# Ledger of designs, part 83: designed miniproteins, single chains, continued (3)

Each design is a single chain, and the fold is of that chain. pLDDT is the mean over its residues in the fold that is shown.

## One batch from the design tools (miniprotein)

Design m10862
Fold by ESMFold2-Fast:
Structure m10862 (fold): chain A 76 residues (1-76)
Amino acid sequence: SLVPLPLTPEAEEKLLQLMAYVMVESGNEKVIEKTAELLGISVEELRERAEVLKDPEVAEKASKEIVEDRKKLLEE
C-alpha cells in the first residue's frame, strides 16, 4: 500500500486530474491504459478527467489549490 499523501479529497481529485492530463498528453497509449488500470477507471474516464485541465484557468486554479492544501497540512 502507498503511504497516504497529506491532501484533502478536493486536492486529491485535482492531483488525479493533473496526473490524467500529463498521461494523456504523453500520447503513449500503453501508459494511458496502464494509468487507467492502476486508478481503477476506464481510459475514457481518464481522458474525461484530463479535459478539465485543458482550460488554462482551471489548470492554474488546480495548481494553486494543491500548493495551498499542501501548505495547510504541513502547518498542522
Scores: mean pLDDT 66

Design m10863
Fold by ESMFold2-Fast:
Structure m10863 (fold): chain A 112 residues (1-112)
Amino acid sequence: SMAALREALRRAFEESIEIVRNTDNKEEALLKSTRVLFDALLPPFLARKSEKELVDLMRFAEKVFDELLAASDLSEEDKRILRRAFAQALTAAALVAIGEQIDAELAARRAA
């Protein structure tokens, strides 16, 4: 549900703030934040019922993330790291979700 995605993103965003504030190496902070955000996005993307629902979930996730980031008191540098982490996580989660559907369709065709 959209409510479950909002809550998962809120928790992942809170973890990501802690990561960027407590990690001195900004590239390490980017990778750790990307992983946390990816883990929040992937389950609802895999559970989607249609391509339209995936697009709606992606747009909703972007809206929620932008709202959370705008409400944060983070530095502009940390905001840039989290924007990049979210963009990478969103793309990766969508590609994994699409890839698993393609693999399942190809397997079904081979079995027929």
Scores: mean pLDDT 87

Design m10864
Fold by ESMFold2-Fast:
Structure m10864 (fold): chain A 82 residues (1-82)
Amino acid sequence: MYRVTVEAEVTDPVKASRLIAQALADAADLRGVRIETTPDKVRVEALVPSKEAAERVAQAVLDTYKKHPDVIKKVEVRIEEV
């Protein structure tokens, strides 16, 4: 099982969290999700069954960042085996 951790600096945490959550759900079958927001940050942890699923989730988040630079200012994605 793999954990994908997303840490984003954002201008709109509500819009950013919705965009990231949708990207995660569209990319892979999620085994668990945790989303935490502050006024300028969104942190997401997703559990996925395989490394390939984790890589799809990471790519989907990065693609979302590239499409919405006015909403997501900076993003860091980490993949860990758990």
Scores: mean pLDDT 84

Design m10865
Fold by ESMFold2-Fast:
Structure m10865 (fold): chain A 74 residues (1-74)
Amino acid sequence: SHMEELRRRRERLERADKAIIETVKKENVSQDDIDAEIAELQRALDTAKARGDPEVVEKLQEEIERLKKIKEAV
């Protein structure tokens, strides 16, 4: 089902996020660096919303949530 496919995609992304979090911790990436990236993505999200592009909006929201999760782990 479509919902099951979305769940499997999310599980794959969660595994990738864990690997990224481990790398970020080893490389001492600061929370400020992650906040700067989130801010840039939020500006892109506002632009996509203004253009009425729902597919880009969804993609950017997912990426912002991923970075917030990485920030919490660093």
Scores: mean pLDDT 74

Design m10866
Fold by ESMFold2-Fast:
Structure m10866 (fold): chain A 63 residues (1-63)
Amino acid sequence: MKLSDEQIKKIAEKLGVSPSTAERLANEALRMLVEEGLSISEVAKRLGVSQSAARTAITLAYE
């Protein structure tokens, strides 16, 4: 899936991370959720982030 610059910027602002970090987190979260069928809790654990951060990245990337 391709993320727009606007989606990356929104994720970066919400999580307080750089745009490159936001893009990486969102792409990895979507891959784990869609391709591996992982729950948000499992995605958060694998990425080393909070469930709130994982949910935010997925929600904003889903658009």
Scores: mean pLDDT 77

Design m10867
Fold by ESMFold2-Fast:
Structure m10867 (fold): chain A 69 residues (1-69)
Amino acid sequence: MKIEELKKKVEELEKKAGDAGNRFVRAASTGSLEEAQKAGDEYVKTREELVKARNELLEAIQKAIDELK
């Protein structure tokens, strides 16, 4: 079902954002400024994709509810 696919996409993006955030913290702690910047950019990009995916999921759920009414 499309809603289940969107939910899985959100979960995958949340994991990806978490992984990028962890990489950023590790790079910052070890003094690798270039790696920290790269991980930070990946985190920001993944967070933007996550917001879009969450909005798509909410819209799909709302449309499914409206169709059942």
Scores: mean pLDDT 80

Design m10868
Fold by ESMFold2-Fast:
Structure m10868 (fold): chain A 63 residues (1-63)
Amino acid sequence: NEENLEMERQLKAAREAKDEDTLVSLILERYKKGKSLEEIERDMEAAGLTPEQRKKVLEEIEK
């Protein structure tokens, strides 16, 4: 799935920049575009996000 590969690239770039706000924003935008929670969890794992970064994303999705 080309969309998933693009998301992985964008998340990896934000992670390398150590820009947590951008990481969270990118993932939230994908979720709002109709990606399932399972797909979001997979994207976070593939991009190598830390447990702290994952928690921040999940707290925002919880609303």
Scores: mean pLDDT 72

Design m10869
Fold by ESMFold2-Fast:
Structure m10869 (fold): chain A 69 residues (1-69)
Amino acid sequence: MEKKKEIILESARETAKENPKKSAEVIISEARMKAMDRLVEAGVSPLEANKFIDSHEEEIKKIVLEELK
């Protein structure tokens, strides 16, 4: 669980840093897609990955907003 959570949080930080001029809503959406891709590549099923990302939606939003200052 901890490794999957870190993939999600890292995806949020990286997406925000790569896209500082995009809206927070767009960055959050892109961060979720990046996390999904990484989790699936790590062997997590798409359904399980989506459920896990949804459970961390508030943390993704917080990280994106913190990176945008």
Scores: mean pLDDT 80

Design m10870
Fold by ESMFold2-Fast:
Structure m10870 (fold): chain A 67 residues (1-67)
Amino acid sequence: KEVEERANKLAEEARRDPSKAPEIMRQLAALHNAGDDKTAGAATKAMGRVRDSLFEHQAAQQAANAA
């Protein structure tokens, strides 16, 4: 499942470097639009994981700023 592997790699990259999340979300959206239903599903799941990682990072940064 090369496309699913690609989507997972993109999600992991965003987790490692949240600053790349917008770029990675764009790449995942491209996979969603270009793929079949299975590919679209994998891309959607990966996008959700990137979003969760972004919110966790923002929450941590906001807590630090509030302290």
Scores: mean pLDDT 75

Design m10871
Fold by ESMFold2-Fast:
Structure m10871 (fold): chain A 60 residues (1-60)
Amino acid sequence: NAKEKAKKIAVESGLLTPEQVDAVLALYEAGETDFAAIAERVGVAPEKVRNLVNLYEKLK
């Protein structure tokens, strides 16, 4: 499962909390492709959203 692998790596590396990972990936899978918009809604830096989404796509 790409989502679970991305979540584990992001949380263990200190990139995002488990709740932030779930929120980012839920918005991304719902069709939101603007990382700045996802970042604003979740309350994280856009760079962290880009890093998580890139990791998730690589693990698919």
Scores: mean pLDDT 84

Design m10872
Fold by ESMFold2-Fast:
Structure m10872 (fold): chain A 100 residues (1-100)
Amino acid sequence: KDEELLEKFRKALEEQPLDDETAVILAARAVVKEAEERGFPEEVIKELEKRAKELYKRLLEGADPLEILRELLKIAKELGLKLASEIIELLLEQLEKKRK
């Protein structure tokens, strides 16, 4: 079940918190991977990859990683990608804690 994967991921984040760039990369990969595994059309997958690259470019240009993660979360929720959404929510929680 996805619950076991999410618990393992939470523990991994507690042991070794991710930097902002790595968190965004993992969030983008989670969205694309779940869409592929659920059999979304190739044109949708290519558009997701394009959007992920555009968001990553904005991060490198100084955009707030929390805003990038929230945008990826919106994409995941629009497509009904439950596992990717929960992974991104965990990443958002950990990054928000790190800003203290």
Scores: mean pLDDT 82

Design m10873
Fold by ESMFold2-Fast:
Structure m10873 (fold): chain A 84 residues (1-84)
Amino acid sequence: SLEEARREAEGLIGALRGIAERLEEAAEAYKGTELAKKYKEAAELLRKAAEEAERLIKEDGSEEAYRKAAELAYKAIKEVNEKL
């Protein structure tokens, strides 16, 4: 349903932002290391994905747009998990 698709997409976008914020904090804690660089790159990727997902929802409020937004969020999480 549209309601379920919306709830899932909004929840995932929120999760991307929360994870990105924590990765940015970790990057500051490990400043000057290769680990900090990886965390910063991961946070940037997640922030970009959240912005793109929100843009899709804002421009097209359809169930398909919410499903696509959720798909983008899952893809970003998978990519970060594979690179860390």
Scores: mean pLDDT 87

Design m10874
Fold by ESMFold2-Fast:
Structure m10874 (fold): chain A 90 residues (1-90)
Amino acid sequence: SMESELYRALAEFYRAVNAGDVAGAQAAGERIIKLLEEIGAPSERIAEVQRLRDETVAALEAGDKAAAREAANRMGRLVQDIVLEYRLRS
């Protein structure tokens, strides 16, 4: 399901962040954004996810693992909230 694909992409994103893998975080983050677009998430919510992805990647590139994990956790919570809203509307 689309929800299962989103949770898989989110798990890949967290794995990349914990490994300090910038390219992996970019790829998983892009996949999350595309999946959110497919489920019909509002553009404002997608823009917030994009901002948190960019913040996570910037922190990883700077070697700030604590900031990267914090931004990634905020992104993950937002993605979960969007999925819950989508699920309650279906």
Scores: mean pLDDT 86

Design m10875
Fold by ESMFold2-Fast:
Structure m10875 (fold): chain A 78 residues (1-78)
Amino acid sequence: GAKEDEEFAKNFVERARELLERAKEYAEAGDKLGAQIEAGVIAVILGVAKLLATKGKVSEEYVEELEEILREADELAA
């Protein structure tokens, strides 16, 4: 149902935020490759969320939040 779909979407965002924090830690440590790997995983999560949004399973609001998280991770990995 809609509640389960929302909980899954929130879990995607929560996981992406955890990965963003790891990317920040890697960037602060000078580990650019570590930051790039975390950004890559966030990109996969975003791809899945976008696919689910096309099927009405995930709100575009969660996709937009994931896009912002990926933007921040990509800046750290640059």
Scores: mean pLDDT 84

Design m10876
Fold by ESMFold2-Fast:
Structure m10876 (fold): chain A 100 residues (1-100)
Amino acid sequence: SIDEVIKKVLELFKKMYEALLNKDYEKAREYAEEAKKLLVETFESLNRPDAKKKIEEIFKKIMELIDKAEDYSEEELLKKFAEEYKKIIQVLDDVYEELR
């Protein structure tokens, strides 16, 4: 269900952020790859190549933010991650609204 996908993505984003606060960049990337894989596989199963492409572009930005995490304050990093998370939720809402 969409609710289960949203819950798992939120869990992975929380773990990613905690890893960044601990300066565990390898673990942050691992959680980002897990979230990306979950969303890509979800949109492939729904036959939505447009949503898959949007997710791939969002995760390119997320990986870039992880690479540059030390260049940001905790507040700036949280705001930037929140913006990318919001984009993911919007893609999910758009796709599942069409299925209702």
Scores: mean pLDDT 83

Design m10877
Fold by ESMFold2-Fast:
Structure m10877 (fold): chain A 87 residues (1-87)
Amino acid sequence: KEDIRKKIMEELKKRGIDKPLSELSDQEIYSLFDKDGDGVITREELEEILGKENADVILKESDEDGDGVIYGEELKKFIDFIKSLSD
């Protein structure tokens, strides 16, 4: 959990964003991972920011079907999870 939070905070700093995860908008979190803007976050996009180990943790929690992508209702669950890491 702490590693996921730190990696996201590091990426935010690189982009000039200096605020806690709980204060991020859905669009800010979404834009970190979904570079195509198609409403789907892939395993590759998660690994780019978080690394393989943390991407596996996120997919296990958010990807109900185990297909390696996060979309639809799972996308909202993922965003809420990321915001919860601030605590």
Scores: mean pLDDT 72

Design m10878
Fold by ESMFold2-Fast:
Structure m10878 (fold): chain A 94 residues (1-94)
Amino acid sequence: DEEREREEKEKEEKKKEEEAREIQKRAEAGDPEGIREEAYKTALMAKEGMKNKTTSLKTEEELIAELERNLKAAREAGDEERAEGLERALKELK
C-alpha cells in the first residue's frame, strides 16, 4: 500500500498544480476572482516552498516582506484584485 499511497500523493500534487494553472489562466484572462485567487494561492505556495526548501526565501519574515512589497506594487499599479489576494494571504500567515 505504500507504493499506492505515494502515487496518490503525487496525483494529489498534480491536481493542485492543475487547479493553480486554471486559476492562473483565469487571472490572465482578467477575471477579478481568478486574479485574487492566483495571488492568494501563489503566496501560500511560497510558504510551502520554504518548508520544502524549493524557494530562495529562507525565513517567514522574508516571505512576509516579499508579499508586502508585492502588495505595494499591486496597489501602485492599480491592481486591486491582486492586492486583495495578497492581503488575504498576509492575514493567514499571521
Scores: mean pLDDT 72

Design m10879
Fold by ESMFold2-Fast:
Structure m10879 (fold): chain A 74 residues (1-74)
Amino acid sequence: AQAQLDADVWLALAEITIAVAKRDLEHGVLTKEDAERARKIVERQLENALAAGASPEDVERIRKEADEVYEKAK
């Protein structure tokens, strides 16, 4: 099996992924394809967080942030 991380670590990784995408959006370099890739990465990280015991509320909050970035992508 692959190494498992704590829920908090998975949530932090998801937030970092979103932060990078938001920065690219601010600089006008975030394409829709890049946003979709980032969203898929975030979804995988959130799935891992849930499996590790993260709260659904934290997962939903981060998912909403990803959606905001996705909607604004070029």
Scores: mean pLDDT 79

Design m10880
Fold by ESMFold2-Fast:
Structure m10880 (fold): chain A 71 residues (1-71)
Amino acid sequence: MEEIKKENLERLKRVFDLFPEHYREVLARLDTPEERARIEAEVKEKYPDHDPVAFELGRAIAEALARAEAE
């Protein structure tokens, strides 16, 4: 499981490396508590049978990228 998360992180990082300004904008949106709560509610509503891990993975990737950029 963690290997899959690492692989997905590397893939997204490669895409964001091509458009660094774009991923900063996406991270800024995800960092707002209002936007995160809205997305989380929508994921639960639209995909109740599918793993919320997908949402958590996306958020974790965004957080990791923001942390790497800040540090």
Scores: mean pLDDT 56

Design m10881
Fold by ESMFold2-Fast:
Structure m10881 (fold): chain A 75 residues (1-75)
Amino acid sequence: SESRELAKRAKEAVEKLKKEGVEEEQAELAVMAAIYRLLGFDTAAEKYRRKLEEMGLSEEEVERYVEEAEKIIQE
């Protein structure tokens, strides 16, 4: 099912970001931002991006992690 495949891809994205040195909570937020942005829910995506910035990440770091998560989810 699509929901099962999305869940699997989301988990793979979190694990890949963690291997690159991203903290688990930050990786999870970046993956949520990526999912909502891919679905076209910009307001929800911005909510998760703002949480990452509040945790001390720069806008450039947030965009990098979200883009990497999007690539994993789409591919």
Scores: mean pLDDT 85

Design m10882
Fold by ESMFold2-Fast:
Structure m10882 (fold): chain A 123 residues (1-123)
Amino acid sequence: MMSKEEILLEAIRRRAREILEELFAHPDAAPFREPVDLSLLPGYKDVVKDPMSLEKIRELVERGEIKSVEELEALLEQMFDNVARYYPEDHPVRAAAERVRERARRLLAELRERERELREELS
């Protein structure tokens, strides 16, 4: 029998996978889908300490390493913040990142409400 915590974590992981599938399908997501090709981005290593991509976040979800909505949100925000650290404000990738970020924040807000409902139901 699953514990209340295991039921909650499984529900979060399932929805996290769905959110990532939605973000992968976003028309502006191309720069964020796969790990950064460091050979194409001069000085990236000097500016970005912890590279992040939708693929890396997906791997963490599949390995069961994402244990909360807050953790998923932190990884996605790290990915978007890396864009702000490397690209100048007028760069097209910045605008693309903000559109994907807006979509991610909306989906995460829906997941946070579901998490609250499940925590109440399982209490």
Scores: mean pLDDT 84

Design m10883
Fold by ESMFold2-Fast:
Structure m10883 (fold): chain A 64 residues (1-64)
Amino acid sequence: SRRDAFDGAVKLYQTSTDPARRQSALDMALTLATREDNPVLEALAEQETDEADREKILNWLRYR
């Protein structure tokens, strides 16, 4: 399901050590995200230390 795919993508982003895989996982999570997933994305952005990744998530939330 979409939710399972979204949850899987978020987990891959959080647990991957490979930068390319991490970026692919984030892109997939953002593509699959619905308004119901906004709290998960907000928490992800709050805990993100990479400025570019944090900005990408926050811009997605702000303009969606």
Scores: mean pLDDT 83

Design m10884
Fold by ESMFold2-Fast:
Order: C-alpha cells, then structure tokens, then sequence
Structure m10884 (fold): chain A 84 residues (1-84)
C-alpha cells in the first residue's frame, strides 16, 4: 500500500471530477442559452434579442457562482454581436 501514491491519485481523480462538473454546468448553460436565444430571435425577429438573452443568462450564472459558465455565455454574446 503506497499511501503517497494513493493520495496523489485521489487528488488527480478529484480534479478530474471537478473539471467534468464545471464542463457539464458550462455545456448546460450554453444549451439553455441557445434555446432561449433561438426563441427570442424567432419571437422578436432580431439578433439583438438573442445577444441580450446570452448576457442575461451570463449574469444569472455569475450570481450563482458559476463564473466559467458566465464567461462562456458572454463570449457567445460578443461573437454574435461581431457576426453583424
């Protein structure tokens, strides 16, 4: 039984689980934002409504402490704004 090796393995496994959870939250946030933005675009007929949807969701996720998801959503909004 290598206690040092086991501790290192547990830290590595823990880090992988945290990354997987953060990635899952980020993907879920993007999927939800895409859904809402698509609906807003369909209802309002303009890209600005979609962009505002991504920004609003980014603020919501940031207020919940999901900073990585919030940054991904803001980046998506900026990309849409630049696509004219």
Amino acid sequence: RERGEEALRRVREWGARQEAEDNAITQKALDEADKRASKAYEEQGNKQAAIETYRKLADEYESQGHTVAAEALRKKAEELEKES
Scores: mean pLDDT 74

Design m10885
Fold by ESMFold2-Fast:
Structure m10885 (fold): chain A 88 residues (1-88)
Amino acid sequence: SMSAMLAEAERLKAEGDRLVEEARRLIEEAKKKGLSVKKIKEVGKEAFELSKRGGELYFKADSSLGSGYYIEGVGALVEAELIARKVA
């Protein structure tokens, strides 16, 4: 149902927001450790790019009337989580 789709989309969005916040924390820790701005930028770029992609697919799932987009949204979120683990 549309109500169930909206509830799941909200959960996916919340998880995407969590990944973005964790990426920001990694950037702060890297700065405190005295890493070069170049390396901090690279780590931040990759984490944010994937979180952004996950968010875009979540919007497709939210706007759809079918399960296809929902599955795509979940897949993107899983991919974002995998990359976040690589840069964590």
Scores: mean pLDDT 57

Design m10886
Fold by ESMFold2-Fast:
Structure m10886 (fold): chain A 79 residues (1-79)
Amino acid sequence: MKMYKFKLKLLTKNGEVELVGEGESREEASASFKEEVAKFEANNDEVLGVTGYEFEHPDEEYKKHIEEMEKKIREEIEK
Protein backbone atom coordinates (compact mmCIF):
# COMPACT_ATOMS: atom_id res chain seq x y z
CA MET A 1 0.00 0.00 0.00
CA LYS A 2 1.20 3.53 -0.78
CA MET A 3 2.38 5.39 2.35
CA TYR A 4 3.31 9.05 2.71
CA LYS A 5 5.80 10.22 5.32
CA PHE A 6 6.93 13.71 6.35
CA LYS A 7 9.96 14.00 8.62
CA LEU A 8 11.42 17.16 10.14
CA LYS A 9 14.55 17.20 12.31
CA LEU A 10 14.91 20.09 14.75
CA LEU A 11 17.80 21.03 16.99
CA THR A 12 16.54 22.06 20.43
CA LYS A 13 18.24 22.99 23.71
CA ASN A 14 17.68 19.35 24.77
CA GLY A 15 19.11 17.87 21.55
CA GLU A 16 17.81 16.78 18.15
CA VAL A 17 14.10 15.97 17.85
CA GLU A 18 12.32 14.25 14.95
CA LEU A 19 8.76 15.24 14.05
CA VAL A 20 7.09 12.60 11.89
CA GLY A 21 3.73 12.57 10.13
CA GLU A 22 2.57 9.55 8.16
CA GLY A 23 -0.56 8.20 6.54
CA GLU A 24 -2.08 6.29 3.65
CA SER A 25 -2.58 9.56 1.75
CA ARG A 26 -0.64 12.78 1.44
CA GLU A 27 -3.51 14.64 3.11
CA GLU A 28 -3.51 12.24 6.09
CA ALA A 29 0.28 12.39 6.44
CA SER A 30 0.16 16.21 6.22
CA ALA A 31 -2.55 16.38 8.90
CA SER A 32 -0.59 13.98 11.14
CA PHE A 33 2.57 16.06 10.63
CA LYS A 34 0.74 19.28 11.55
CA GLU A 35 -0.58 17.61 14.73
CA GLU A 36 2.95 16.56 15.73
CA VAL A 37 4.19 20.11 15.08
CA ALA A 38 1.36 21.53 17.22
CA LYS A 39 2.15 19.09 20.07
CA PHE A 40 5.84 20.06 19.89
CA GLU A 41 4.92 23.77 20.02
CA ALA A 42 2.64 23.15 23.03
CA ASN A 43 5.64 21.74 24.94
CA ASN A 44 7.29 25.18 24.55
CA ASP A 45 10.72 23.73 23.72
CA GLU A 46 13.36 26.20 22.53
CA VAL A 47 14.23 25.53 18.87
CA LEU A 48 17.74 26.46 17.74
CA GLY A 49 17.37 25.41 14.11
CA VAL A 50 16.24 22.97 11.45
CA THR A 51 18.78 20.20 10.77
CA GLY A 52 16.93 18.18 8.15
CA TYR A 53 13.72 17.23 6.40
CA GLU A 54 12.62 14.24 4.33
CA PHE A 55 9.60 13.14 2.30
CA GLU A 56 9.26 9.80 0.47
CA HIS A 57 7.15 11.38 -2.30
CA PRO A 58 8.31 15.02 -2.50
CA ASP A 59 5.71 17.52 -3.68
CA GLU A 60 4.67 21.18 -3.36
CA GLU A 61 2.44 20.54 -0.32
CA TYR A 62 5.36 19.12 1.68
CA LYS A 63 7.59 22.03 0.64
CA LYS A 64 4.91 24.49 1.78
CA HIS A 65 4.62 22.78 5.20
CA ILE A 66 8.39 22.99 5.73
CA GLU A 67 8.45 26.67 4.69
CA GLU A 68 5.56 27.47 7.05
CA MET A 69 7.30 25.61 9.90
CA GLU A 70 10.59 27.46 9.30
CA LYS A 71 8.78 30.82 9.20
CA LYS A 72 6.99 30.13 12.49
CA ILE A 73 10.21 29.01 14.21
CA ARG A 74 12.04 32.09 12.90
CA GLU A 75 9.30 34.45 14.11
CA GLU A 76 9.32 32.88 17.61
CA ILE A 77 13.13 33.08 17.83
CA GLU A 78 13.17 36.74 16.68
CA LYS A 79 10.54 37.84 19.22
Scores: mean pLDDT 69

Design m10887
Fold by ESMFold2-Fast:
Structure m10887 (fold): chain A 78 residues (1-78)
Amino acid sequence: SQEEVDKGLDEAIATLQAEAAAFRAQGLYEMAAVAEEMIAKLQEIRDDKSLSVDEKIEKAKEILKEALEKVKKLLEER
């Protein structure tokens, strides 16, 4: 349902905000930046009244894929 998707997005945003703060506290600024970019994009789809439930899910999946690729690149420097 739309309420379940909106709740899921709100919970994901809250979790990412906590993670971004934790990364910043540890000096992991590039990881914090990835989390902050995800937050901004998830907030945009959360607040977009023109998007259907299915469109919100597909956009959220794409945001996750992009974030995972950025994290992978950061880890490749190890």
Scores: mean pLDDT 84

Design m10888
Fold by ESMFold2-Fast:
Structure m10888 (fold): chain A 77 residues (1-77)
Amino acid sequence: MERARELFARVARLAGYSEEEAEEAAREAGERASEEEVLEATLAAAEQLVRAAEAGLVSEEVGREAARVREEAERLR
């Protein structure tokens, strides 16, 4: 669960949450959801950010970081 929460927090920060907000959201997700559910939510959010970067809605840097989170989350499954 530790790494799943870390990746969830990283995706939340990429989506515009503050570091504190992202950590709190990741903690809540870890308390209420399984590791598999947290990873699934992380993958879905990362995929949306990658697509948003391709559409020019967020920076290319955010898209690259989201793709990295997606790869790491997929490896944990």
Scores: mean pLDDT 82

Design m10889
Fold by ESMFold2-Fast:
Structure m10889 (fold): chain A 74 residues (1-74)
Amino acid sequence: MIEPTPVEVAEALAQEALNNPNNSSLVSAAMLSLASSGQHIKAFEVLAKTEKLSGDDEKAKEYEKKAEELKKKA
């Protein structure tokens, strides 16, 4: 009877993606769920963290920049 909110589902997927940064399907699902729940900033933050954990610091910086740009508009 207690249905998880879209935010709770997105946070669970984000946690799973951070634990499995090489699983592109989980990373994509987490990003899309966060974006669909209106958490666009969190979506880019998760992408930045997964790229950093996979060793791609340049892509991590790019996604961090996108998150910061969205914060300035909010």
Scores: mean pLDDT 77

Design m10890
Fold by ESMFold2-Fast:
Structure m10890 (fold): chain A 60 residues (1-60)
Amino acid sequence: SIEEVKKEIERLEKEMDELSKKYQTAVAAGKVDEAREYAFKMAEVTARYILKLMELKKLE
């Protein structure tokens, strides 16, 4: 449903915010491998976010 898709979008936005903070912390600490993992996860979450936005537009 539209409501379920909107809730998933909100969840993904929160997840991106949390990963961004973890990425910034890892970079500041010089933890290159950890920062790389968070960057990769952010890319994956961003892709899912875009797909969910497209799904929402199709339902509207």
Scores: mean pLDDT 87

Design m10891
Fold by ESMFold2-Fast:
Structure m10891 (fold): chain A 87 residues (1-87)
Amino acid sequence: SDEELIREELEKYEKDIDGVIEEAAKMLVERDPSLKEEDVKKALKELLKNDEDPEEFKIELIGFVLQDKVSLNRDEIRELLKKLREE
């Protein structure tokens, strides 16, 4: 189910945020091929480091990478990720 996939990806990315950054960078480069994957990865890492709420930004990134893998929209994914983190 979509919920099981989201739970598995959340557990995976909670252990290794570099994995979600890599996936997000690949998705962004696929949407805009003028971008370089390594430059996007560096930019995402810097954004996460300098964000006022790094945990919320991490949930946003996980939601972004999951949006193309599940039928839920980004807001629904984000709400589900927040619920799963509270359990």
Scores: mean pLDDT 74

Design m10892
Fold by ESMFold2-Fast:
Structure m10892 (fold): chain A 62 residues (1-62)
Amino acid sequence: SELEKRKEAASALGAGYAEVLTGTPAKGTAVEVDGSTAIVEAETAKGKLTIRIEDGKPTLIR
């Protein structure tokens, strides 16, 4: 489904952003997808990060 594809894309983008921030591998899980906005929880060896994606732009919120 389109929603599943969007969740996968958001998870990958959020994980990639977390990897850039931490310098360690990350696993992303999209917990919310709405319009052009997504919230991704990224698990890393340095801890858990919450990434907001808005119009393809990731931002760290926690």
Scores: mean pLDDT 82

Design m10893
Fold by ESMFold2-Fast:
Structure m10893 (fold): chain A 104 residues (1-104)
Amino acid sequence: SSLSQALRKQQEQQQVVQFTAEGIEAAAQLFDLELLVRWKKELEEEEVIEKYKKLFNREFPSVEEAIDYLVEEFERELREMRELGASEKSVKQLEEAKKEILEK
């Protein structure tokens, strides 16, 4: 009986980790987006593109195209989170964070 309870708790923890994993990807895209928006304000476009290429091994012709790409990837992750049964509160919190990043 103690073994069955430990196994059940481990399965509940694995489910929490799975639902958290979907959120981690969306949160990572927001972090990258915030970093890009900050660099756009403080640095020249050529410097932003070079830094992005070094960190993410990806080159864009403009900072605006890089931002658009990250926004599209973030929206894709949010759709996957909804399909996997993520809470409305978690999804809304991530959407509000994206809006705040883009408005600043």
Scores: mean pLDDT 72

Design m10894
Fold by ESMFold2-Fast:
Structure m10894 (fold): chain A 83 residues (1-83)
Amino acid sequence: MVAEKVVEVLRRQARLARRMGVPHALSEEELEKKLEEIRKEVEEHEKEISEEEKKRIEKELELARELEKLSPEELRALAEALE
């Protein structure tokens, strides 16, 4: 289900931003509100999402899962290395 994968990617990315020490990261309430709106939009337009886009979403989800395993210090070091 594409909508669930999109929401999971965005939720994990937001959590990674918090773990990297981004103080202006969205609150959990604000995040869940935005995710619900995005989920509804994706569900309504799911048939318009190409197979290539679905594969990109799956890659983003896998990357988010791998990054979630890193400590905040490791995430900061990765961000600094990428400049």
Scores: mean pLDDT 71

Design m10895
Fold by ESMFold2-Fast:
Structure m10895 (fold): chain A 72 residues (1-72)
Amino acid sequence: SEGDEAARRGAAAARAGDAAAGKEGSYQWTLLHKQAGDMEGADRGGALAAASAASDETSAAVGQGGHEALKE
């Protein structure tokens, strides 16, 4: 589905950006994302929204990895 493809692409791009910048779950990215989404919409907040979405996905993956590490 389009939504699925867009979400995956956004998550991958934002994850790469967060990794390169070391800003996973950054407060600045979250703040800008909310401000852009509330006032600007998708046009300007597109990249920030993708970064925020990827941060959420990455946090979930890290949580899963943490559980696996504890077991082994």
Scores: mean pLDDT 50

Design m10896
Fold by ESMFold2-Fast:
Structure m10896 (fold): chain A 78 residues (1-78)
Amino acid sequence: MIEEKLKELEEKLGKILNENLKPGSSAEEIIKVLDEKGKELVLEAAKLVMEYLEKNNLTPADTQYSKLIKEYYEEAKK
C-alpha cells in the first residue's frame, strides 16, 4: 500500500523535477523548484517516507532524494 503511494508520488515529483531542473542541479535548486512547483506533493511524500521509516525501523538510503525529502520536510515544518 505505502510503496504504491510512494511510487505515484515519486513519478509526479520526477516529472516536476525533470521539467524544471537541469541535469546536475544542486539540492538547494531542487528544494527551490519543489517549494515553488510541488510543495504540497513534496510534503506529502516526505511525510509518507518518514512515517514508513519510523514504523519499520528503517534507515533511509544515502541518496540525493532521501536527503532532499528529509531536509525539505524539516524546513517546511519551521
Scores: mean pLDDT 65

Design m10897
Fold by ESMFold2-Fast:
Structure m10897 (fold): chain A 64 residues (1-64)
Amino acid sequence: ELEELRDKLAELKAQKDRLVAILKRGEESGILSDDTRQALEAKIAGLDKQIAELEEKINKLEEE
């Protein structure tokens, strides 16, 4: 359980890093639509929140 949560956390962090890289490259190349940019920014914000929630849950389980 705890190990699975840590794996998920690492996966979410990797996904966020990938989305940030895509956003940066798209902005630099000028081919990103406003809709795509907003969708990427929303997903990144969602991942940040999910990462924080998961870190909090992991901390609780480690205290038990």
Scores: mean pLDDT 81

